# Designed miniproteins, single chains, continued (3): the designs that were tried, part 106

Each design is a single chain, and the fold is of that chain. pLDDT is the mean over its residues in the fold that is shown.

## One batch from the design tools (miniprotein)

Design m11696
Fold by ESMFold2-Fast:
Structure m11696 (fold): chain A 80 residues (1-80)
Amino acid sequence: SGEEVLEEMKKIIEEGLKKLEEEKDYKKAAEIAIETRDKLINLYDTAVENKELTKEQEKEAMKLLKEFEEKAGEILEKLK
């Protein structure tokens, strides 16, 4: 369901941000950010292809992606 997709996206974001906060090497942190973003995009794309998301759930998924990008960017900026 779309609700399950959104909850899985939130879990991926939480796990990715935790790994980013724990990483001390900028290049490795950048790789974690890319891998997390790719997982989120793949999950979103698959859900859209399978027609699992309403229009409002698609907007929420895009909001979650944006929030991840903003938070990951802040962590990477602090790293160097």
Scores: mean pLDDT 87

Design m11697
Fold by ESMFold2-Fast:
Parts: C-alpha cells; sequence; structure tokens
Structure m11697 (fold): chain A 80 residues (1-80)
C-alpha cells in the first residue's frame, strides 16, 4: 500500500526529468518487456493497452498518468 505509492512517486519523478519523446519511449519499452515476461493473458492485454495509450500521448502529464497505471499493474502482477 504505502510502498506501492512510493514506487509510483519515484517513477513519476524520474519521468518528469525526461523529454516527452523519451518518456513515451521508456513507457512503451517497459510495457513491451512486461508483455513478453507475463504469462497471464489479462495482464498482457492491459500492458498492450497502456503501450497503445502511450503512443497517442501528447503531453508529459498524459505519459505520467499512463506510467502510474503501468507501475500499479506491475506491482499487482508481481504479488500474484
Amino acid sequence: KEFEDEVIENVVDYLKQLSLEEAIKRIIEEANRLIEKSTDPKYQEEFKKLAEEAKKATSLDEVIEIARKLVRLMIDYAKK
């Protein structure tokens, strides 16, 4: 709970230091990595949706929102 929020905040702070292009690229690369490592079709679909949302992002705030969803989903999958 508290640890999850700290992880999300650290990722958000990191992304705020990047350009929009770099932040988008980073999120797409991580989503694709998670798809390849995931064995659960539901998580694979959700990671794929987040990668597609990141491709359409036009602002850093949009990328940060997508990143928060991605990190939260990663943590949920890891607890499984």
Scores: mean pLDDT 80

Design m11698
Fold by ESMFold2-Fast:
Structure m11698 (fold): chain A 102 residues (1-102)
Amino acid sequence: DELFEQLKAAIDAGKVAEAERLLLELARRGLLSPERAVELARHILEAARTGSLAKAAAAGKTLSEEELKEIEEIEKRLLREVEEDPQKLVDEILEALEEELR
C-alpha cells in the first residue's frame, strides 16, 4: 500500500517520471487492480485540472465561470468513461508495460 500512496503523491505533485516508475513497479507486483486504476485516473484528472488553473494564474489570466464549467464537464466525462470500463484501462496499462519491458 505504501507504493500506491507514493504513486498518488507523485501524480498530485506532477512528478511524471517518478509516477511512471512507481506505476511500473505497482503493475509488476500485481498490485494494479481495476479499482486502483480508477482511483489513479481520478488523481491524474485532478492534477491536470490543478495544473491548468496554476498556469492560468501564472499567466495573469482569470478563467471565466463558463471556462471553469467546461473544464469540470470534460473532467466528469473522462472519469465516467474510465469508471464504465476500468478493466480496459488496466489492460491498456499492462500492454504499455509489456512494450516498455521489451
Scores: mean pLDDT 67

Design m11699
Fold by ESMFold2-Fast:
Structure m11699 (fold): chain A 70 residues (1-70)
Amino acid sequence: SERLRAELERFKEQLLEEIKKALEENKELSIGLESLMSSKVLKLFKERAPFEEIEKEIEEETEELIELLS
């Protein structure tokens, strides 16, 4: 569904914004936001991987989720 895709993309954009801010400020994410991350994404964030690597992983996982729900 195009509507479902739009909602997942919106959620992805919000999550990426919060991750980017946390990396720029060298801060931890809230427990609530961490619980929304996959183990792979959380590992990359905890290791302070470049934002571009975290973004790529989140985009890949989001596309996989959209395909599963289509």
Scores: mean pLDDT 80

Design m11700
Fold by ESMFold2-Fast:
Formats: C-alpha cells, structure tokens, sequence
Structure m11700 (fold): chain A 67 residues (1-67)
C-alpha cells in the first residue's frame, strides 16, 4: 500500500479505524501514519511502532479508502 497517495482525510480515517479496531490512541495512530506518508515507512514499521499486526494496519488503511 502506497501511503503517499492517501489524502490527509484518509490518513485521519485510517487512524480512527486503528483506534476502533485495535484501541490505538488516535493521536499516536495519526502521528505514525502521517510520518509514514511523509517518509515512506513500511506497513511492518507502522505495525511495530503501534504494537499491532501488519494485517491490522492494512485493514484500517483499506477501510479508510472506502470512506
């Protein structure tokens, strides 16, 4: 998944989904996803920083793209 192609609204929606499905604090999820968009972090690096599985991160991002 190429995070650089996501809008800021989609990044926020993905952070909200991570809070909803995995209990990640919204501010932390948004910060890490925003950094990932700007610096090209991998899904695996995002998952490690947030303490969730890579599959959880992928699900949140795909859900956000449908909002």
Amino acid sequence: IDLSKLTDDEILAAAVELQRIAGVPLEEAYRVLKEAKDKGLTIEEIARRLGVSPETVRRAIEAAKEF
Scores: mean pLDDT 82

Design m11701
Fold by ESMFold2-Fast:
Structure m11701 (fold): chain A 60 residues (1-60)
Amino acid sequence: SSEHQKVIDDAYERASKLLGEEVGEKVARIVRSFIEYDGLTPEQAAKAADAIIEDELARA
C-alpha cells in the first residue's frame, strides 16, 4: 500500500541521514521484508523501523 511504501521511504531517509546510504538501504530492505512476509501494518512497520535504526546506531 502507499502507507507501507511511505514507511519504507521514511526509514531509508532517516537511516541514510544518520548512518549513510548503505545502512539506509539495509534498513529499508529489512522493513520491506517484514511487510511482505510477516504482514506488518504501516504502524507496526514504522515501530520495527525505529527499533532497527536504534540497533544500528547502538552498533555504530
Scores: mean pLDDT 86

Design m11702
Fold by ESMFold2-Fast:
Structure m11702 (fold): chain A 74 residues (1-74)
Amino acid sequence: SLVEKLKEKIKKEGIDVSKIRIASLGTPEGKELVTRVAKELGIPEENVLFLGGTLGVVERQKDMGVYDILLYPS
């Protein structure tokens, strides 16, 4: 469902998937989630980011240039 919603948004807004930066936590669960979603959306591997802990995620959220999509594992 999440992948389908993101696919529809990308298609509707004409977003270039090669320019999308996608991130999640650097935990095993976060890495699995973001890698799987990126692959399903056609986002390049070099645009996949693994963020340090909860504090690191909060700090990176303030940097609007780092990523376009942030995924939280459950």
Scores: mean pLDDT 73

Design m11703
Fold by ESMFold2-Fast:
Structure m11703 (fold): chain A 90 residues (1-90)
Amino acid sequence: LEEQANKLIEEAKKLYEQGDYESAKQKLEQAMAYAEQLADQGRYDTALRIMTKVTKEAGKVSEAMKDSQFGLDVTQRQMRILARLVDAEL
């Protein structure tokens, strides 16, 4: 899952450099799905590291596409995983 997510993020970066923002967005969404699966397994630290990388790349894609909703969705998904980590440690 972690290796698959990192590979998708690298593919998204390459697509962004080629100007293929739609495909870059799709790869980042797939990487987020793997981060959520890791969180479901209790691997919150690993999931949050992936989400931090996705958030950085998603910011660039959102700006290039003028799609602020995508950036907001990524931030909300990251915050949900963080909330689950806080709940699990309390």
Scores: mean pLDDT 82

Design m11704
Fold by ESMFold2-Fast:
Structure m11704 (fold): chain A 68 residues (1-68)
Amino acid sequence: SELEELKKKAKEILEKYKEKVPNPSAEEQTIIDTLEKVLNNPNATKEQVELAIGMLVSRYPELKELAE
């Protein structure tokens, strides 16, 4: 499904983000926690996943090609 494909992309983006911030600040950890919560929620909407991806991409624009 579109949602399953989007969640897979989100996981890849999250893994790349973690590589860039191995010792995250409180702000960076909040971004990580937000996306992990969305990915672990079976009732998460497509819109919630897209918003969480947007938080990561706004911080590291080079991750954008994994989101598109």
Scores: mean pLDDT 79

Design m11705
Fold by ESMFold2-Fast:
Structure m11705 (fold): chain A 100 residues (1-100)
Amino acid sequence: MLSEAERAEQAALLDRIIALFEDEAAPEEVREAARAVLEAIALRQRSLPEEHVTLLSEALGVPRSAIVRLVREPTEEQRRRAFEALVEEGVRLLKEVVLK
């Protein structure tokens, strides 16, 4: 239901959220907000806590409406990308705990 240009903008926003989630230099509150958004996208949740949307909006310099739209209207490709990012981080943390 999104235009091709809107899908490209959503994909770019998702990549920025994933980069922020994986950024060890980012504040923990911002990284947790990024995780919550990625989980909402991957799990087809229709809403987010307002505080998470506000934190990401401020951290990324994008309108809150852009984040809300990404969560409500993700493409299947964007959902898969969000899921992959969550799995990769989870596997990395598990390997660090179990194999160290």
Scores: mean pLDDT 77

Design m11706
Fold by ESMFold2-Fast:
Structure m11706 (fold): chain A 65 residues (1-65)
Amino acid sequence: SAAAEASERAAREATGLEATVVSATPTDGGYLGLVRLADGTMVLVEADEAGRVLGYAPLPDAPAG
């Protein structure tokens, strides 16, 4: 989906790491994505509709299941 593609691109641009989209949701004027980075870090990414990063925040470690 466009939201998933934008979130992956935004996370990769923000961190320089490969990113796997866990979930992505369209917002008013952009996307909100939850992505897992290649090092296992979970990041919340906000991006505009063109995939430009507006903000990002690393999340606390979640137990591996």
Scores: mean pLDDT 74

Design m11707
Fold by ESMFold2-Fast:
Structure m11707 (fold): chain A 55 residues (1-55)
Amino acid sequence: SAVDYLVEKLGIRDGTTLYRIALKLYEKGLIKHPFDRTTINLEKVPKEEIEKAYE
């Protein structure tokens, strides 16, 4: 899942941080729902946008 990708590849294990990233991606229209792991396609999300969401 997208959450598992963020944990494994970026080392982000804190649920609050994961939620903040997902929420920012949702607000930009890059994912359908902030916590919907089935509709999050990180392959289509630019790396730059993920990094901006983490900041």
Scores: mean pLDDT 62

Design m11708
Fold by ESMFold2-Fast:
Structure m11708 (fold): chain A 81 residues (1-81)
Amino acid sequence: MTNKEKAREILERVGVPEIVGTAISLIGIDFDENTEKIKKQIDSIRKLLLASDDTDLKLALEGAKLAGHDRLAKVIEEVLK
């Protein structure tokens, strides 16, 4: 399985609406209080979508854990096994 196929499996398992919802929230963000936490969530999703190797997926896993996306983190961890 290629890393691109792994990334697609993660997107399918987690659900595109959850990922899109997080991306859309970036447009309507209150930048004063939640900026750093939301930025980490967006960076995790970007790394997952742009994953070209296992390092990118591992970084996405750590970012998901730090952002509190437990479901996304679990799916990435299962795909990396």
Scores: mean pLDDT 61

Design m11709
Fold by ESMFold2-Fast:
Structure m11709 (fold): chain A 113 residues (1-113)
Amino acid sequence: MPSAAELIDEAEKRFFEEIERLFAENPEVSEELKESIRLLVRRAFDRIRAALADPSLSPEQKLAEIRRVFGELVTQILAEATQHGQPEFGEQIVFRLSEIFLEFMKRLEELIK
């Protein structure tokens, strides 16, 4: 069975594979927006790893914090995409990342509960 750390690494890899695919399919999107999204995703996974590693948090609290971090990531991606005049692209990114995140959370919950 994969460890929780291995599940996070897999989820991060899948997020980056999906966003790079969407960037390739949307060549009109600015490099500044692409770089902002990459940074936001990296920062979110840093925070997810920190939550998982926090010995003061119960499994339920870890899952709640990880969901909160993802909700903030969604809000930040939509805000950045809107600022760059690409709100529909932001919605497309968020939709695809949400599918990957839900699968990841189901697997993580089974491991740490």
Scores: mean pLDDT 89

Design m11710
Fold by ESMFold2-Fast:
Parts: C-alpha cells; sequence; structure tokens
Structure m11710 (fold): chain A 90 residues (1-90)
C-alpha cells in the first residue's frame, strides 16, 4: 500500500477548509490527551488574522521616518544648506 501522495496528505489536511472542523475535533482530542502536536497547530491559523500586515506597515513606518520626516531634517540641514550658506556674496 504505497502512495506517491504521502506528504500531500498532510498538506491537504492542513489547507482543507472542511478540515477545519476536523482539525477542531482533532485539536480537542489532542488537548484532552495531553499536548497539541504540530498537526494541531495547522488548525490554529484558521482565524481571520493571517498575514494581514504583509510588511506594508514596515514600509509605511520606514517611509515616514526616512522619507518624509528625516528628509526634511536632512535637506534643510544638509541639502539646501549650500544655497543658504553660500548664497551671500563677498
Amino acid sequence: PLSTYSSSGSGYDLSSRGGELGSRSASKASARTGKPSSGTAYGTPEGYTYSSDGGEKDTELGGKKGGEYSEKGGKETGGPSTASSFSIPK
């Protein structure tokens, strides 16, 4: 009884929507038995929060600090400084 879809079985159970119900039952049985195995963990991320950030928050935070906020300080202090300090003739 060999099968080429051995690992696929685990993946199928993990990404199966219907498996969520089965996963809950399995999680309950597993939790009751003693400890939650890795199999139970795959059922936990069923929630609504899943990669919602996507790093966009990091990009926005970085942009504000480095682009908008930091740029003003840098440009006024270092960028256009040449025009301000060197604008006056002898």
Scores: mean pLDDT 39

Design m11711
Fold by ESMFold2-Fast:
Structure m11711 (fold): chain A 72 residues (1-72)
Amino acid sequence: MNPLEEAIELLEQGKYSEAKELVYEILKKLGAERNISKEELFSVPPEKLLEALKKFLEGEISLAEFVKELRE
């Protein structure tokens, strides 16, 4: 399974902490953890994270735009 799709499914199931841990691991693998801390990611509302993840998965936004949306 695509890790982004797995994170989306976890958020839709209300497993917010598990989804955020998975998103952080994806960001670390992509080298983007330097642009957003784990604390910042975990403070993001689940609904906002879900919307941004769907856009990123569909190729609507880049990784840099994804991180920027999470920090707005």
Scores: mean pLDDT 81

Design m11712
Fold by ESMFold2-Fast:
Structure m11712 (fold): chain A 62 residues (1-62)
Amino acid sequence: MPEYEWVTVPIPNNPGKNMRLVVTKDGRVFEGSGMEGRNLTSATDENASSLPSLELAEANNS
């Protein structure tokens, strides 16, 4: 099981360009163009929120 997953999000200031984010199992988000890039702790993007919500939906199986 991967401890993190890559998510591709569009760059608002650069149409036609995307950036890759790293979403950890705890739902933390990091800028993934490089491991030494910026980290977006507790910052939930549109695409990043989709991955964590999938894990939460699994817990809501009931």
Scores: mean pLDDT 51

Design m11713
Fold by ESMFold2-Fast:
Structure m11713 (fold): chain A 100 residues (1-100)
Amino acid sequence: SRVREALERVRKLAEEAIEAIKDEREKQALAKFMETTLAEIEKAVEAKDYEKAAKLARETATLYRGMADLYEETDPEFAEKLRRLAEGFEELARLAEEEA
């Protein structure tokens, strides 16, 4: 499934973003948020609720784009990884919308 392949890509991008975090508390918080969000999207995909999967993915992409903007001056490497992660979620949303 193209949707499942996109989910795996998003997981890898999230792992890369998490690994770039220097603060352990922020690293744990992002990891927990990622686990929760991906689990919700996976549940929607398993239920064939592609509209919900697309909505969750788009909302998550918007969040990470906002975070990237906040980190641009202080941690540009982390900001770039967050942008790639947001792009991954946007691609996931588009693929889920095609299945709906």
Scores: mean pLDDT 85

Design m11714
Fold by ESMFold2-Fast:
Structure m11714 (fold): chain A 81 residues (1-81)
Amino acid sequence: DEQAALQERIRDLAYQVALDEVEILKKEQGLSLEEAVAAVEQALQQYIAAYAPKAQNELQRQVLAAVEAGVQRAIAELRAE
């Protein structure tokens, strides 16, 4: 299913982007792991709050859900360490 494959790619990309952003915040801004993870989580919450009310069709809702799932997976894995 091409749509399911697209959702998986979006989740994987969002996951990788979140991991990369945490490392950038730690390396370039000197944030702790906890501070960097909190900053990424806040950015995700702001993004969802801005876009979820405007999602008018199933594809837009599925894209938002995939982005959220990918970022939340990265946050959960980093917090478990």
Scores: mean pLDDT 83

Design m11715
Fold by ESMFold2-Fast:
Structure m11715 (fold): chain A 95 residues (1-95)
Amino acid sequence: MLDELVKLILENKEVAIKTLRKEVASLREHYPDNPVAQELAELYEELIKAIEEGDEEAIRETLERIIDFYSRVSGLSREEILRLLIAQLKAEIAS
C-alpha cells in the first residue's frame, strides 16, 4: 500500500501538491491555535517539499510520519490510514 501511494503521488505531483497546499491553508486558517492541527500542517509542508524535489526516499519517510500522526490521533490502523489517503488522492485526481 505505501508503494502504491508513493507511485500515485509521483504520477500525479501537481494534484498531490495542490491538495496538500489546500489542506495546509485550511489548517492554518481554521485551527491557528491548535497544536495538533499545526503539527499536521508542518508534516504536509514537508511532504510538499519532498514531492517538489522528486525525492522518493523523503516522500516515503514523510508519509510514514503522517501515518504515525493519524494513528496517534485517530486510533486507526496503518492499513486503514493508507486506504483513506489513497482514496482521497484518487478522488482529487478524478475531479
Scores: mean pLDDT 87

Design m11716
Fold by ESMFold2-Fast:
Parts: structure tokens; C-alpha cells; sequence
Structure m11716 (fold): chain A 80 residues (1-80)
């Protein structure tokens, strides 16, 4: 299932629990509980239950909830 936010970030949840994150033309596959740091210093983390992707920047923490019935990702922004 593929979900997209309003800024063009796409999430594809695989049957094995991994999630592919596509942002700015770059695609990264995250395993449950794994983190990936981009060249811009943004940290992408997949939760152990594969239901939540968190993106941490220098100014904000964005939490995306992956809904299996929705084509759009829900997100919450926490200002740091």
C-alpha cells in the first residue's frame, strides 16, 4: 500500500513489515525499528510495529501514521 503526504513524501508498506519512503526523488527502505539519516541531517525512523514513520529535523519532529485503508498518510508536527 502506498500513502502520500501533501508535500509529495510517499510511503509504501510491504507485506514483510518494511516501509519504502520516497522523498525528493530518493527512495529508502526501512526495516521495523530502523533509522536512516539523509544528507540534510533529517532522521527517518520506522516504528517496531511498522505503523509509524517519524522524520526528525533540526526544527521539527513529524510523525506519520500509516493507515492500511487510506491512500493518504496522516501526519502530526511537533515543533522542537
Amino acid sequence: MTQEDEYGVKFTKNKDGTVEVTANGETVTLKPGESYTTEAGHVFTLSKDSKTVTIETDVAKITYTLDEKSKKAKYEIEVL
Scores: mean pLDDT 70

Design m11717
Fold by ESMFold2-Fast:
Structure m11717 (fold): chain A 77 residues (1-77)
Amino acid sequence: IEELIEKLRELVADDPEALALLDKAEEAFKNNDLEAFSKTLAELAERVEASDLSEEKKVEILELIKEAHLLALQKYN
């Protein structure tokens, strides 16, 4: 999870609001709050989809978000 969050930070480094969402997601994960983690990742995904980033970069970011969510679900099932 931490490695995926760090990679996401690199990809959205120019977006302070996206970075703030990643900070919230990391905090929720550390607190074992799967609901908050999932909601925050969904907000990040919506922001990325609405952004002016290239389609290739959007796909990369959305795939990493999905992977982070699936790993969290495996931990909290």
Scores: mean pLDDT 80

Design m11718
Fold by ESMFold2-Fast:
Structure m11718 (fold): chain A 67 residues (1-67)
Amino acid sequence: TLDQIRRYARQTSQLVPGSQNYMDNIVRLAQQSNPQQQQVLMRDMQSVRDTASTMRQQSRDVDRANS
C-alpha cells in the first residue's frame, strides 16, 4: 500500500505540476498512517488526477511551446 501510494503520488506530481507539494504531503502522511488511512489517501490522489486531466493537458501544451 505505501509503495503504491509513493508511486502514484510521483506519477501524479509529474502529470500535475501544481500538485507536487500536496502529493509530497500525502506520501509523508501515508508513512505515518495505518492501512485504512492509506486507502483514503490513495482515493484522494485519484480525485486529484480526475480533476486535473484538462489542466494537465493545457499545462503540457504551454510547457512544450515555451520549451
Scores: mean pLDDT 72

Design m11719
Fold by ESMFold2-Fast:
Structure m11719 (fold): chain A 97 residues (1-97)
Amino acid sequence: MEIEKEIAKLNLQMTDIFDSNPNLTPSQMGKFFKEQSEKNKDKNPFVSGMLYMMSQTLYRQDNSEPGPLTQDQRDSISKGSSLYIKRIDLMRKKSGS
């Protein structure tokens, strides 16, 4: 199924982002997504909700205290966020709802 191939490709692209940032924790990523959710809550509630859900998912994987993020890490997370939203869209299409 084509959708499964696209999801697999997105998973590989996300893995490449993590491989380029070996010290980046799920907790740090969760903090970034929560910050982006807060910035979007008044202007785009849907995007805000999606970013908040990503943050919660990451905190479930890693509940440690998030350390500070470098600009390169923030740029990588921003790219990963875009890929994650696209992955969610493809999964919704696969489910038929």
Scores: mean pLDDT 69

Design m11720
Fold by ESMFold2-Fast:
Structure m11720 (fold): chain A 67 residues (1-67)
Amino acid sequence: GGEDAVIALAAQVLGYLSSATLHTDDRKGVYQKILQMHRNGTLEPRAREFAEKLRAEGIDSVEGHYY
């Protein structure tokens, strides 16, 4: 997938993890980790695992967006 899909997935993950305990700098750290997973070729399996966890709560937008 293209980098646009990675950016969209990163935004979705950051949105889902949004809480009072996650500051802007922490969000940047999570985004950087997602980018590293993409560059290492490990993002796709991780994205699927995360989408399955979200589906357990009735949320499957990540899988519908990034397979």
Scores: mean pLDDT 51

Design m11721
Fold by ESMFold2-Fast:
Structure m11721 (fold): chain A 85 residues (1-85)
Amino acid sequence: MQEELVRRAERLIDELVELLRNKAPMEEIERIARELERLLAQLPEEQQLELAARLHARALLVLGLATPEQVAEARARLEAARARA
């Protein structure tokens, strides 16, 4: 069950990123975002954080708000924080 929810969340993330890349209407973006939020609420916190971080990183790249280098640095910092915990 959890694996299927993760696969659905990953698919919704892909759809949301594609909508952002194509500058789709905000109504369509909000529709997919709400569906993703409802699905993520059903997952354990660790998986929610991982999927949310993945969406955030991809969205920043697509919107031109971050460089690939900045995303890589942020990911490395998160991995280092996890290793220290």
Scores: mean pLDDT 75

Design m11722
Fold by ESMFold2-Fast:
Structure m11722 (fold): chain A 85 residues (1-85)
Amino acid sequence: SMKDELIEEINELLIKIMEVAEKYKEGKISKEEAEKKIVELAKEIKEIAEKDPEVLKQAKKELLSLAKYLEEKYGIDMSEVKKIA
């Protein structure tokens, strides 16, 4: 279904957010660069999710959960991601 395709695209972008966080943890990118890239990915997730109201609701919950996780585990500022969600 179109919903399943949107969910798949969103899941791929969520994986990319985790890859960015890991690159920061490994010292491969700066904290500021990681925060910027994660915000860009979160905006892309929202744009995709806006195509379906149920997908948007789920994506907002996932982004909020992920933002909290990244703040707690990586010390990354996720204030902008929380505003997007």
Scores: mean pLDDT 88

Design m11723
Fold by ESMFold2-Fast:
Structure m11723 (fold): chain A 80 residues (1-80)
Amino acid sequence: MPTVEEFKASPYYEEAVEILKRAEEIANRAQASGDEELVRWAGEQLLKVRRLVYEYIRTGNKEYLEEAKKILDEAEARLA
């Protein structure tokens, strides 16, 4: 399992943290909308983003963070 120390030592730690912060904001916006379908959909996108960040921590491959950012961009567009 990737450790907290391994994550903090990674070259893209700050970028990964920002990705997770944006994922939380998307969940909060969906919750605030009161739309159950939107909340469920946002939850699915958050799970995907968190899995991609985990794969980055495990493998060191920055492409997982780029995929996570794409999911966030699409989610933000849908919530706007």
Scores: mean pLDDT 80

Design m11724
Fold by ESMFold2-Fast:
Structure m11724 (fold): chain A 89 residues (1-89)
Amino acid sequence: RKKKLLEYFKKQVKEIIKSIAPELSEEQIEEIVDKTFEELKKEGISDEEIVELIEKEFNETMTEEDIKKKKEIEAKIFKLILEEIEKLK
């Protein structure tokens, strides 16, 4: 269950990367996803924390603090994706 939610989220991140940089190969996109999640872990954002936020959103149990935290995580993901894409140019 939790593993499938994490895989689903990683798939959504891949689709975002394809939208921003459609010229990238599938292998390059996978590498960017992996590096993005490694950097999130270094900042103290675990895979478990991401999964818990997704579950709360799906179950409509998000608090105002959860919504703020999700927005901050999404902003960090977008920043990391853009940084990795720039390195490939």
Scores: mean pLDDT 78

Design m11725
Fold by ESMFold2-Fast:
Structure m11725 (fold): chain A 68 residues (1-68)
Amino acid sequence: SQELAIEAFKEAVKELLPEEVAEKVIETLERSGGSIKAGLEEVERLAGKEMAEKVEKKALELYIQRAS
């Protein structure tokens, strides 16, 4: 489900990033119509590639947990 994937991504962003950075990433996600790719590109831009990889991994873990 796209909705579950978006919610998992938002939760990973809120857990791993400072509040100011998380808010900008979520704003980019919402402006893109829920594009997780656009959200991850914004994470990489603001916090670096390593952090974007950590967010992607955490979002996938949360998605698997909720999609069962």
Scores: mean pLDDT 86

Design m11726
Fold by ESMFold2-Fast:
Structure m11726 (fold): chain A 62 residues (1-62)
Amino acid sequence: RRELIRETVRRRAEARGITDEAELAEIERIVEALSRGFKMPLTEENVEKFVDLAIEIYELSK
């Protein structure tokens, strides 16, 4: 689970130009918070959508 989140965050965020380790870690925390908040399990099918939402939230919080 943790590895799935980390890998997906790195892949999708780096494709968008986000390569800083602290920014990647913050996006990972947002993904975990979203999964817990909505009580939706993170699966291979939905992790990309959670990561995309987390990146959007992170960008809006700057």
Scores: mean pLDDT 76

Design m11727
Fold by ESMFold2-Fast:
Structure m11727 (fold): chain A 64 residues (1-64)
Amino acid sequence: SAAEKETLKKLLELAKLASDLRAAGRQAETSVAELAYRVGFPSQSTATRAFTAAFGVAPSALLR
């Protein structure tokens, strides 16, 4: 569906932002809540649930 495609796009954007920050050594300058907000999720919990369902890991793992 269009909604599923939009959710996947947001999840990929979140993963890309986290990866770029981690590559720059700047992962401590952000949070899952901030990244969720930036990519258009209504809450951290919504983003965490969707990300874990899609990729099998929590988005917090990208910032460690």
Scores: mean pLDDT 84

Design m11728
Fold by ESMFold2-Fast:
Structure m11728 (fold): chain A 137 residues (1-137)
Amino acid sequence: MEERLEELIKRAGELVKRAEELLREARRINASQRIIDRAELALFVAQSALEIATSIRRNDFDSGVQIANDAIKRLEEFKKKYPSLKSLIDKYIDLFQDIRDSLQNRDVDGAVEGIERLLDLVEEELRRIQEEIEREK
């Protein structure tokens, strides 16, 4: 478990760095607000995933649940502000709910699997954002 969790934390950190670099590039080229908003959303999700994985490593499941609940609340606010992103945000909310429920049941394997799926979705979104940035260059 320790090794799998450390690899997950490393992957989440790499995706946070990639999202930060992509957001910086989008701002530098004065990309559309939609691209900037999607990059900010991906960064937020990756950061939340990293924080939850770190809380699991510390055996602090209550903090992990709180981070997941805060992420869900923030994503519901994002959904109201950006209706065009509703489908993507709903997928993030569903994954954070699964992670939260696993942590509440002290199901570490289930929580880790949920975070892995969340990071897969973030990685795909970052790929799509990069394609759109290249189209605006």
Scores: mean pLDDT 88

Design m11729
Fold by ESMFold2-Fast:
Structure m11729 (fold): chain A 97 residues (1-97)
Amino acid sequence: STLDEILELLKKTAKTVADALDAKGKVKEASIVLARSIATMTEVELLFRRKAPKEEILEVIRRWAQYVIDLMQKEGLTDTVAQVEKTLAEIEKLIRE
């Protein structure tokens, strides 16, 4: 399902970001990313169950992505920023189709 694909993309991206932060010794930041990603996935699932407007679902995911991108830019993880942006584009395509 579209929901399952979105959740899998969010989960994989969250793991990649957390692993990159942990590799730099940023354990607290990694844990915050994972916790916020779980909350975002839960909110997305609830919005899909309620048949919420596509733009509302996209807004939740864009807020998550912006938080992660800002954190990665601060930590100098430019390759990880590109990966988050790619995931956001893929999710936006899945939601709009």
Scores: mean pLDDT 88

Design m11730
Fold by ESMFold2-Fast:
Structure m11730 (fold): chain A 58 residues (1-58)
Amino acid sequence: DAAYEAAKYAAQGNGGKAADILMDAGLTPEQASRGAFLATFFANMGDLEGAAAFAASG
């Protein structure tokens, strides 16, 4: 699951890898950057499911 993998990297502070995973999954660079940022925000709140959902959305 690319969204969940991206969320895990975002939770570790690796937004660049999270964005790369999302772009490989078919998101545009803008969507991938936005998704990685939101995933990092929710992961910092302890919500990995929310992080994965936003990673998938872009």
Scores: mean pLDDT 74

